# Designed miniproteins, single chains, continued (4), part 47

Each design is a single chain, and the fold is of that chain. pLDDT is the mean over its residues in the fold that is shown.

## One batch from the design tools (miniprotein)

Design m13712
Fold by ESMFold2-Fast:
Structure m13712 (fold): chain A 60 residues (1-60)
Amino acid sequence: ALPLPALDEKEIQDALLVGRWANLVSKSPTEAANLVKEMFKDPKKKEEAIKKAKELGLLK
């Protein structure tokens, strides 16, 4: 993958938060993977997952 120096830091953090949140709330890796796939398909679900992750303090 090519580095994107101009990429918004928020986009990187949002992707990381979605992954961390999915792993935290899921009981299995398959459940977490399915949740991540849904987040990338539906921007509304992605935003909701990010909000929940922030509420749980998963953002440093």
Scores: mean pLDDT 68

Design m13713
Fold by ESMFold2-Fast:
Parts: sequence; structure tokens; C-alpha cells
Structure m13713 (fold): chain A 69 residues (1-69)
Amino acid sequence: SFDELLEEMEKKIQEIINDESLSPEEAAKKVNELVKEVLAIPGLTPVQQATIAITGAGMVIDYLIKQRQ
């Protein structure tokens, strides 16, 4: 389901953000690549694509501002 896809993306983004071996710039790049891969999944509606893009961007922005571990 879309809800499961969104939840799995958010979990993977948190794993990337929490990876202390990555610089903030490397983490941001890796999240952007993940979001791009999720957006390439066939069958997503335009609203679902917008939700994925906004969620991913919001998580990266919050991380970069707060410099989360």
C-alpha cells in the first residue's frame, strides 16, 4: 500500500540520517537518491508523488537545520 511505502521510505531516511559514518552532505545526497528511486516506482498518483517528494525534502531540511546524529 502507499502508506506502507511512505513508512518504509521514512524509516530508510532515518537510518541514513542516523548513520554517523556519513557527513551531513553525504547523508543529504543519499536521501535525495532514495527519494528519486521511490518516485520512479510505477503506479503512483500525482498526489502520492507530491507527498513522497515533500516528505523527503522536509526530513532532509529538518536534519540539516538540526544536525541530527
Scores: mean pLDDT 83

Design m13714
Fold by ESMFold2-Fast:
Structure m13714 (fold): chain A 99 residues (1-99)
Amino acid sequence: MAKSAKTVEEAEKAIEQARKDTEEVVEEIKKELSRHTPEVEKALEQFKKSLLILNVFVNTTGESGKISVTPNGEVKIELNEEPEIIELFNKEIEKIKNL
């Protein structure tokens, strides 16, 4: 379980760790691919951005939100926050999907 950051320094370290964890996962996926096409690289970049958002969310907010997957394979993020923040997260996910 992720510990919520209590200080600015802890939050900065949590964000840096989320970036490192995301890069490691993406590099391992690249390693397992037999060939890289522009379409594969584009899909991998979209996955990387989504994973980064999820890792930053979990590592900085702890348990303040919920992550679910729809039957269609869409990732939905539900924040225990103001509706405007939830809308921003949903818009960011849509931007990543539409790249």
Scores: mean pLDDT 61

Design m13715
Fold by ESMFold2-Fast:
Structure m13715 (fold): chain A 70 residues (1-70)
Amino acid sequence: MKEVEETLKKGEEITKELEERAEAAFAEGEASEDPEVSTLLRAEGRGSLRAGEQAREELEAEARRLEAEA
C-alpha cells in the first residue's frame, strides 16, 4: 500500500515539475524578441509536457502492478 501511494505521489510531483517547466519555457518564448529562440523554447516546453505524460503513465502502470501483488 505505501509503495503504491509513493509511486503515484512521485508521478504527480514529476508531472507538476515538468508542467511548470513547460509553462516557464512558453512564457520565455512569448517574451523573446528572437523568433528562433521563441521556437526553441516552445519546443522545449512541448517536450517537457510529453516527458511528464510518459512518466505519469509509467508510474501509474507500476502502481497497478504493485496493487495486483497486494
Scores: mean pLDDT 77

Design m13716
Fold by ESMFold2-Fast:
Structure m13716 (fold): chain A 71 residues (1-71)
Amino acid sequence: MSERVERIAEAMIDAALAAGSLTPEQAEKYRREIREARGDPEAIARVLVKAINQMDDKGREAAARAGEAAY
């Protein structure tokens, strides 16, 4: 379901922002790209890979936990 995939992805980005692993500008950019993907799981996955590559270990752990909780 596209809404669920977007919700999970946005929760992951928000958690990384809260952990200080992404800047507010980076988080907003990735949230916009997730929305522009229109629930396409492959496109959303590519956005998440880019975001994860910018995260430190703390941000990656926070994002993983938030994604699991949003599931």
Scores: mean pLDDT 81

Design m13717
Fold by ESMFold2-Fast:
Structure m13717 (fold): chain A 87 residues (1-87)
Amino acid sequence: SLIEKAEKYVEEAVRYAEEALRNPETFDELIKKAREFMKKALDYAQEALAEGARDPSRYEEYQAFYRKVTEELARAVDLIREAKARL
């Protein structure tokens, strides 16, 4: 559940960042949404990691997931920077 929520919000963040890159006219609104979803994704990923710490059999899985989320959020940050550079 927390993992699925974090993945959905990561996907939304990347999508809005890519959309901002394609549509400079709506840049500010799209970047704001991308950042909001990035924050939600990270919050859920951290909560999932905390739950994983209570179940040692799944902790490695939750750590790998947290790393994946942070790596994909870094991509969203790079896309936002590229979109800003084009203004």
Scores: mean pLDDT 78

Design m13718
Fold by ESMFold2-Fast:
Structure m13718 (fold): chain A 76 residues (1-76)
Amino acid sequence: MELYEKIKKEIEEILEKLETEDLSEEEREKLKEKLEELIKEMLELGRKTLPEEQLPKLEEEIEKYLKKLEEILKKK
């Protein structure tokens, strides 16, 4: 599952940059859009490639990423 792991790492990197870096409004908006697209891709890919018993773990991981994004967005 090399593509799944790649998407996961990209999501984590973007979340870290949004949380820790002093980014311009334009840069933050671009990263937010990319992150939302990556989360959607991760969910779609996971549902197609992972066994059903792994889907709850994937959904939990995505929920964690979405909650982190919401916290970052509240901080603007």
Scores: mean pLDDT 76

Design m13719
Fold by ESMFold2-Fast:
Structure m13719 (fold): chain A 74 residues (1-74)
Amino acid sequence: MALEKIESIAEELKKEGYTEEAQRVLDLARKALETGSPSALTALGILAVAYDVEGKKKVAEKIREAFRIVSEAL
């Protein structure tokens, strides 16, 4: 299930010390999958871009992966 893959990504982020980012990814992904909210999906995409611009490429890639999984499940 898409949510299980997102939970795996969030766990990886937590192990790398990105606990706040992991929670934000889970909250946005759950909202998008449970409610069909386009704004939640868009916010997840914006979050990935924000971390990429900040130079945190590994975090950005994990968030981008989550965005792809959620987008494909909708």
Scores: mean pLDDT 82

Design m13720
Fold by ESMFold2-Fast:
Structure m13720 (fold): chain A 86 residues (1-86)
Amino acid sequence: MTEEELRRELEEEVRKAVIDLIGYSIAKTQGKLEEAAHYKKQADEEASRVAEIAERLGRPKLAEAARTVPGFGYIGAEFEEWIAEK
């Protein structure tokens, strides 16, 4: 896989993780706990994938952040900063 392909895959996984964390927050506030658990599981899997790709791109601090941040607000902010970086 080329660096450009890895960057596109990272952007895709970050986008998915943010969307699923938003879904988690909405489902949780609506009392839909099974849907919330599903979104959280998807977001955690996507964050793990972000960490893997970040390591391959030589961004170990981003990989550590993706592995260690729990919950909506913080992981969303980290992903937003990463997307904004060239």
Scores: mean pLDDT 70

Design m13721
Fold by ESMFold2-Fast:
Parts: sequence; C-alpha cells; structure tokens
Structure m13721 (fold): chain A 80 residues (1-80)
Amino acid sequence: DVGDMIDMMGTMYMMGGDDTYDDFVTMDDIGDDMYTKGVDTTPDIGVIYFDYGDDAHGTGDGTYHTFMHMMDMYTIYTDI
C-alpha cells in the first residue's frame, strides 16, 4: 500500500514537471494546520523544493507534511 503510493509519487515527480507535480501535491481537501510555510521549518526540504522549480508551489494545510515525505522519497527513488 504505502510502497505503491511512494512509487507512484516518484513517477509523478518524474513525468509532469511543475504542473503535474503541483496538481498532485496541491490537494484541495487537507488539514488546516500547516501551509507551504512549513517548508521553511524544514530547511532541507526548502532547498529541494527550490531546486525542483519556481512554479512547483504546494498550497494547502498539511500539504507540507505529505510534501516533505514525498520529496524525501522522490530524491531516493528518482534523484532527478
């Protein structure tokens, strides 16, 4: 289950660039706790996020939490 999701996330990052990436990461129905601002709480993820693209901005509460895990797994799997 989790393995399949991680594999799919890696593929999404690889395939679509900014738009497909953002479409996947920018969930409409997520928590109301953390915004993309959470990226500055995680400096390592902040650097990766910046490197991936200017327009690839996650927006929404809790997105940073999922985004953080996706970015970490993506770097391990695709490294691109």
Scores: mean pLDDT 36

Design m13722
Fold by ESMFold2-Fast:
Structure m13722 (fold): chain A 77 residues (1-77)
Amino acid sequence: SSEKNRELAEEYIKKGIEYYKKGDLEKAAKYFEKAIEYGESDPALKARSLSLLAEVYEEKGDTEKAEKYRAEAIRVG
C-alpha cells in the first residue's frame, strides 16, 4: 500500500502541475494537498508537494501560507 500511495502521490503532483500551468490554482492546491496526504511516508515526495503548494499560495497572494508550507518542506526534506 505504501508503494501504491507513493505512485499516487507522484500522479497527484503531475496533475497539480498541469492545473497550475493552466492558472487553475484551486485545483492545483487540491492535487498538491492529496500528494502530501499520499506521500506522507516518503519525505522527498512530501517535501516536494509542500514546496509546490507553497508556490500556489504565493501566486494567490497568500504569503503567510506560502512561507508556512515552505518552512514545512524544509523540515520534512
Scores: mean pLDDT 89

Design m13723
Fold by ESMFold2-Fast:
Structure m13723 (fold): chain A 78 residues (1-78)
Amino acid sequence: APSEKAVENLLAALSEMSAEEQVLFFSHEAREAEGKDPALAAAMAAIAALARQLLAGKISREEFLTQVRAILRALSAS
């Protein structure tokens, strides 16, 4: 599981990425984890889905970051 420091580093990197870049990045990470780490694959797929909602204007950036932090913390606790 990623450390809390790794989670915060990832969230900092996300602030520099567009919503389109986030969709591509997390979709790719979900595919790479597929069959190797089911929990990581599910978490990355969930974040990619949230990034698509952000891109579509369905959620705010604040809501996106809140949900992403919760997903990453749950992954870290497993």
Scores: mean pLDDT 78

Design m13724
Fold by ESMFold2-Fast:
Structure m13724 (fold): chain A 69 residues (1-69)
Amino acid sequence: MKEKADKLIEKAREAFENGDVQKALEYVAEALLLDPSNEKARELLGELIRKHGVSLSEVAKAFRPLAER
């Protein structure tokens, strides 16, 4: 659902701007679970990895609770 994914991306960007990398990652993960083809979510995930050094293990952890809910 694009509307829900777009709201999550907005929250992710807000958390990113506030320096809350973990929360930004969680919102991006949730957006990608709702809309896997969402370019903005994929771009923001790439930015989190490049600029803030988010590890692949942290990415996996963010997706695990959402996939199992």
Scores: mean pLDDT 73

Design m13725
Fold by ESMFold2-Fast:
Structure m13725 (fold): chain A 58 residues (1-58)
Amino acid sequence: AMEEGRKAMEEARRLGEQGAAASAAGAHDGEVQLKKGNGEQARKNALAGIEAGRKSGG
């Protein structure tokens, strides 16, 4: 849960740095949830950001 949230957040952050604003937002929200100990919510927020970033770019 926590580890999967961290990995998803890192991927969302990486895509955000490449210009996917939605992925950057997902990474930020994921970081907040991860700091609160909500790894599952962090993963969900990060993955939603990744998906939104992909749909915007593809």
Scores: mean pLDDT 75

Design m13726
Fold by ESMFold2-Fast:
Structure m13726 (fold): chain A 62 residues (1-62)
Amino acid sequence: SLKDELKKLAEEAHKLLEELQEVEEKVRENPDDEEAKKKLEELEKKYKELKEEIEKLQEELE
């Protein structure tokens, strides 16, 4: 069901946000870490896409 999909996506978004915060901390500790910066960009992109998907599903339910 759409509600079950929304719940799963919300859980994934929460986990991604936690990973994002961890990687942001690593970048703050070492701003020259190109691998950490690249991972940060990848996680930000995934989080943005996931938020858009959640919003689309929420709008479809309402």
Scores: mean pLDDT 81

Design m13727
Fold by ESMFold2-Fast:
Structure m13727 (fold): chain A 81 residues (1-81)
Amino acid sequence: AEEEIKKYKEEIAKDPKNAEAWNNLGKAYLKLEKYEEAKEAFEKAIALDPKNKEAWENLAQAYYMLGKYDEAEEYRLKAKE
């Protein structure tokens, strides 16, 4: 998880528009229960690739873990579109 964060941060430093690297960074933060950092990474992934259903699902999970249940449900529904 921590090694994954270092790897994806290095990938992002080389290519900040790599939506997949941002999504993977968010997933690594979820594993470490760093939900605010995970949220920020998934929001960046979605801004770069709004059709990434996995990133929307992951964003919903991050909001749910932060206790923001209304936003979590909204983003979960976005993942199904």
Scores: mean pLDDT 86

Design m13729
Fold by ESMFold2-Fast:
Structure m13729 (fold): chain A 55 residues (1-55)
Amino acid sequence: SRDTIMRAMMHDGGLSREEILALLTASDEEIRALGERYGLSPQALRNAREALLAA
């Protein structure tokens, strides 16, 4: 479920709820900036966004 994915992203990725919600509408540039801040790959963030949208 979306809630399960969000909790995993907060727990494992260190992202805030607001940052995860912003990810749903984020540009490629914003995704790169988030990835650099939290040590996450832009591809992993895009995959997480698609999973959130599909849930």
Scores: mean pLDDT 77

Design m13730
Fold by ESMFold2-Fast:
Structure m13730 (fold): chain A 104 residues (1-104)
Amino acid sequence: SDIDLLRQAIQQIQQATTKQEIIDLLRQLREQLSHDPLIANGLDLLIEYIELLTDLDEAKQVAIDTLQRIIDALQLPDDDIKRITQLIGLILRLIGEILDLELE
């Protein structure tokens, strides 16, 4: 189950001691979820955002919160427009956060 993969990733990220461990875990998860383009794109943006962060605790919190939002969307029915709108909203938020850091 995609939800089980996401939950496992959250547990592993909670135990990560370096930002690189978080990035490696997210890259593995992205490959496992490559069949869902919205989730795959969201994970690519999450990885990019985390690479810009300097604080480990902030990187963990951002990763865990983002993965939990994906889980929440995936608990909606497959044909539910709310699932798609939640995932698109998450993607737009990540783009905004990346742009904010890059425009320093």
Scores: mean pLDDT 86

Design m13731
Fold by ESMFold2-Fast:
Structure m13731 (fold): chain A 84 residues (1-84)
Amino acid sequence: LMEEAKKLAEKAIEEAKKAAEAIVAGDMEKAEEHAKKAMEYLEKMMKIVEENPDNEELKKLLEETVEKIREILGKAYEEYKAKA
């Protein structure tokens, strides 16, 4: 369970990083594709948390993963805007 959630978190972050690279490069189609994959992994994590509502460690992992992805994508978007 926790191991599965950690693997999903890793995959979500890797897809977010790929989306960020595409954003910085101006490839919005590729960015959207990778962002969608990151969201799919986050949705799987959310389902695990919903099925285990008393597991604070799972909730914390989800919160940390969402915050990390937000940081990665936000930074890439600001860099893209600065280049325009």
Scores: mean pLDDT 83

Design m13732
Fold by ESMFold2-Fast:
Structure m13732 (fold): chain A 56 residues (1-56)
Amino acid sequence: SKELEKLAETGVRQAKLAAELGDAEGAKRVYNAAKEIGAPEEYIEAMKKAAEEAAA
């Protein structure tokens, strides 16, 4: 749905911001929440990448 897509897009922005702040746990929480709600895989992969970058 368009609403799910909008939420997923917001999640990607939040995960990237958390990564910029070095908040790996915050980025990971956003990633896990997106998986639970069934966000499109493209957005899930972007959030996962942000979480991995924050953890490095």
Scores: mean pLDDT 80

Design m13733
Fold by ESMFold2-Fast:
Structure m13733 (fold): chain A 68 residues (1-68)
Amino acid sequence: SMKEQIEQEIQLALLRIQNGIALILAKNGKYEEAKELLEENRKRAEELPEELRPEALELVEETEKEVK
């Protein structure tokens, strides 16, 4: 349904924003906060529908590599 598709698109958009925040935190030396946020983002990605989950997890993993 359109409502379900919108909800899924919003969840992916929020995940991308939250990943961006983690990068900003890391850039400013707040590595512990960045890692905590990425752990939360990974959990959010794992809760997404099967069709979106691989893309969402890949986004988190790429962001994790940049924080390290």
Scores: mean pLDDT 84

Design m13734
Fold by ESMFold2-Fast:
Structure m13734 (fold): chain A 64 residues (1-64)
Amino acid sequence: SAVERAAALHELREFLAELERAGASPEVLQRVRDLMARLEAGEITPEEAGREARRLAEESGYTP
């Protein structure tokens, strides 16, 4: 739904801001931007975007 997509995009924007503040590499930042673009284009679901973001956070060491 549009509401779920908007919520997921908001979460990805927050995640991107946190990674930028933490000094993440340009490659990691680009992966988050790619997820946002794919979600906005309807190529992935909000659920899929959330799973990919969690995986990326775990792999990059930026999990809580």
Scores: mean pLDDT 81

Design m13735
Fold by ESMFold2-Fast:
Structure m13735 (fold): chain A 91 residues (1-91)
Amino acid sequence: STSFQIFRQINQQMNDLRSQALQYAQSGDSQQATLQVQRLGDVGLQGTRLHPGSGQAGYSQLLNLADQVRQFPDVQQVALNQAQQLKQLVS
């Protein structure tokens, strides 16, 4: 129960960061978008220490974000790089 609640909280935080990254990218603020992407990666990695599934969830969130930001190459590249790094560290 507690472990599942922790995972839900981490996953919700990653969802919020993904939404913020997308909003910043769409508004032309690539610097803020990139910062939110990096924060998402950090939450996924740090979350793995609290719940093992958090890294895999973060990887999926980063891949979904990369797809959503295809029209913003700088932000997409950061999302893909963060996804690959997280996959290597948690898989």
Scores: mean pLDDT 86

Design m13736
Fold by ESMFold2-Fast:
Formats: sequence, C-alpha cells, structure tokens
Structure m13736 (fold): chain A 66 residues (1-66)
Amino acid sequence: TPEELRRRFLEEARKVADEGFKKIDEIKSDPSLTEEERQKKIDEVNGEMAKKVRELAARYRAELAA
C-alpha cells in the first residue's frame, strides 16, 4: 500500500540520519582534527546523507508510480 511504502521510506531515511549524526558526533569528538578538517568531514557526511535520502525518495516515488 502507499502507506506501507511511505513508512518504509521514513524508516530508511531515519536510519540514514541516525548513522550520519553518529559519524558527525565521532568527527566532533576527534581531537586529532583541525577545525577545517572537521568542517570538511562534516560536510562530506551531510552530502552522503543527502545523496542516500534522495536515492530512497526516488525509489519511493518509482514504487508509488508502479
């Protein structure tokens, strides 16, 4: 059903966010990184999360159209 597809999308998106924020917390607590390196790594994680959520959204839209 559309509702079940939406729930799966939201659950997978939440997992992506949880894993991404965990990585960001690890980056923030790494004393070996400069502030510039820290920001770059955080931007990379944010970009990876955005990419994965876009992929999940594309799949969700395709499944709704099928």
Scores: mean pLDDT 86

Design m13737
Fold by ESMFold2-Fast:
Structure m13737 (fold): chain A 86 residues (1-86)
Amino acid sequence: SELEEELEKLLKEVEEHLKKALEALAKGDLEAAREALEKAKETVEELKKKVEEAEKKGADKELIEKYRLAIEGAERLIKELEKRLE
């Protein structure tokens, strides 16, 4: 489905930005890590908006729940990584 494809694409983008943040942290590149983390935060907010849109358009509750759980996981990781960059 079109909505499912949009959600999947955004989740993959979140995963890619988080991977880049972790790789930058492993290298001690704090600026690159901060940049990747900010991109992850921006994409998570976009994903949250698309999940709300999908729910309003009648997407399956199970699909919405799965993406909300993924968003919660991503937000927890982002918060932990932000703490490490302070």
Scores: mean pLDDT 88

Design m13739
Fold by ESMFold2-Fast:
Structure m13739 (fold): chain A 74 residues (1-74)
Amino acid sequence: MKEKERKELLEKKKKELAEAKAARAAGETLGPRGGVATKDWEKIKEQAKALVEATGDPAAIKQLEEGWKLLEER
């Protein structure tokens, strides 16, 4: 059996996994938008969480979320 057939099977499985991942992203939490975001976005969110945990101030997250909204519109 050729490597080409094995590659096609792997790609098919990857597509199925991508669909399952998209379905999960669609429903489990509110999420910002679609889940087509760079890892840079996740890093900023991680910093926001660390800031709140360090200061214990939930308002800090709100301020950063407003900043993300401006970046989205930009």
Scores: mean pLDDT 59

Design m13740
Fold by ESMFold2-Fast:
Structure m13740 (fold): chain A 68 residues (1-68)
Amino acid sequence: SIKEKLEELKEELNKDPEITAELVGDDTLVIKSTLPVEKLIGLALRIIGDYPELEVKIEGNTITVSAK
């Protein structure tokens, strides 16, 4: 399910001390970090590559991941 994929991604990302990932409801993952924008773009591209069923949006230092 989408929720299981988001929980899996959340656990992976929270292993990095520069990243905080939190589930909002059952369909959205909010990622906050202190990483520069270039690294956030790289992270977003990796996420969409690994989870093509997910949509990624970048807003400042925040990445929002949801179902397409």
Scores: mean pLDDT 81

Design m13741
Fold by ESMFold2-Fast:
Structure m13741 (fold): chain A 58 residues (1-58)
Amino acid sequence: SSEERAKSVIEAAEELAKKGDGRGARTVGELGIREGKEHGDEVVIEAGRRAVELAEKA
């Protein structure tokens, strides 16, 4: 479940970045970090951080 959620966060950020929506990709990453912190889910936190990095490179 955590791995599937992490995959969803990364895939959503990648699709938004491909469309030139760096702001949307960053928002997805920030929400992923927040959700992961609320549930103590390190896998989701790491996925959110990676999504933010993808947004910064877009």
Scores: mean pLDDT 83

Design m13742
Fold by ESMFold2-Fast:
Structure m13742 (fold): chain A 96 residues (1-96)
Amino acid sequence: MEEEIDELIKKLAEILGVDYDTLKARFNPRANDIITADGKEIKVENPLEFLKKLIEMAEKGDPDVAIFLGLPHRIPGYEVKDWKKEVEKAEKKLLE
């Protein structure tokens, strides 16, 4: 499971156009049902399936993936005036 998650993080990094190490530091899956994204601990039913969902959304060009991960520089032409509120909105959408 851990090595499969690492491969998915690498794929997500390539889609978002960021370094693997940068993304891994922002998105660190923990044991059980907890992930850490940009220093926040988030409970998910299945971290592997959640990561697959993020990849699918990123491949479709959904900006909420980059917003959730704190990567505004990877959203071409997108202006984020209230970053904290946009992150909270993306988090609610992705965790619902």
Scores: mean pLDDT 67

Design m13743
Fold by ESMFold2-Fast:
Structure m13743 (fold): chain A 108 residues (1-108)
Amino acid sequence: GAVVVRVTVELEGPLTDEDLERIKQAVRKAVLEAAEKAGLTPTRILVDVRKEGNKATVDAVVVLPGDTPDEQVERFAELLRELFPKAIKEAAPNAKVVSVTVEVRRLP
């Protein structure tokens, strides 16, 4: 089994391809920082950043071992909710963070 944590961030504002690349790198770094602080070792980290006109979507998928305790997963999710907006604003100050959604799914 596995634990899958998905983070979706909706952004608005004029964003360049360079902004999107900086956001992607900053978000990946934020995942690693959150994992370290939660005492977790992700088995997989996938980050995608897509632009749609004046909007952009960050989609991050983090796979954890299936035996990861609920309290550690919850701490990790809370850290992601805190660190993602901060990392994005540092990487691209012109980006407006509209929403941050964190979803957790345990696979059989």
Scores: mean pLDDT 89

Design m13744
Fold by ESMFold2-Fast:
Structure m13744 (fold): chain A 62 residues (1-62)
Amino acid sequence: SLEELLAGLSPEQRAAVRAIADALNIIGEKVPEYLRLVREGKLDEADKIAQEANKEAKESLA
């Protein structure tokens, strides 16, 4: 589990791993919608979802 992996890390390393995990969760939530739009040929809308996910993930790392 994530908590077991974190147990062996320093507090600074644990904070970094949690921040990365949060960013990945944001991206992961957008993946199904992105793939649906791609399958429907709505490439401009898919790009918008990708840009929004990237922005939200970057903001979570700030």
Scores: mean pLDDT 77

Design m13745
Fold by ESMFold2-Fast:
Structure m13745 (fold): chain A 81 residues (1-81)
Amino acid sequence: KLEELEERFRRAVEEGDAEELLRIAEEALELAEETEDEEERRRAAELALRAAMAALKVAEDKEEILRAIGLALRAIGLLLE
């Protein structure tokens, strides 16, 4: 699942698809929160942060910007604990 999300992330960045980047960040955060593997959790949280930051760069409206910021903060929280 993580490898599939990483492939989706690469394509979404190339396409500048803010909505898909936000979905990837949400799915990566869900994976990070559900996994019992410490390394998998860290990798998923890092992907979520990268996807949220990428979404923030291409976001065109306030709702997308706020969603990206919220997702990035959640990912940072996981990486610090």
Scores: mean pLDDT 84

Design m13746
Fold by ESMFold2-Fast:
Structure m13746 (fold): chain A 76 residues (1-76)
Amino acid sequence: MKDLLEKYKEEIEARLKAGVSVDELVDEIIAIAKAGKIREAIIRMTALSEVLLSRGVSVKEVQDMSNKVTTEIANA
């Protein structure tokens, strides 16, 4: 789990630097979950949450994004 988390954090950080929006990253994670890759989606959402918190995004905003992904997974 730790190695995958760090890999996804690096991928997310690189994509954010390249101009990919947070909303696009959230939508990709939801698509991964809907494809049945639930564990990957959870690890990717954890990685996104940690990257955003490190960038100064509020805990409230990160929690709202995480709740959206969790709701989509629960309803799949």
Scores: mean pLDDT 81

Design m13747
Fold by ESMFold2-Fast:
Structure m13747 (fold): chain A 72 residues (1-72)
Amino acid sequence: MLTPLERRVLGTLALRGEATVAEIAEATGVSPSTASRALRRLEARGLVSRDPRTGRYRVTEAGLAALAAGPP
């Protein structure tokens, strides 16, 4: 299961399409370091991808599926 923070991060990316670490930190109410750590965990699990040109993260199909599979 996704943690509450991971769910919030994935939901924010699904709504915005793409976001930087700073934008995710602001949207989720956590520090940039906390947001970066959550994004790195999600990327390692294949739930988000990072554009090396822009530094922006996007949710993957697997990430959308994981978000949808949360508690009703």
Scores: mean pLDDT 81

Design m13748
Fold by ESMFold2-Fast:
Structure m13748 (fold): chain A 60 residues (1-60)
Amino acid sequence: DPEREEAIKTAAEALLLQRPELSEEEARELAEVLVENALAAGATPEQVKKAFEEALKELK
């Protein structure tokens, strides 16, 4: 699922900016959990990706 993969990648990038002590693998694992939880709560992959893109923009 390309949209889910993009959401995970964007979330991992945002996590690494907020928590630079994380490894890329740790950030990706956390991103997968966060995306999965958001989807379980009724969010779409696009909504999750957009939310993390906005967070990333605030951090940059």
Scores: mean pLDDT 79

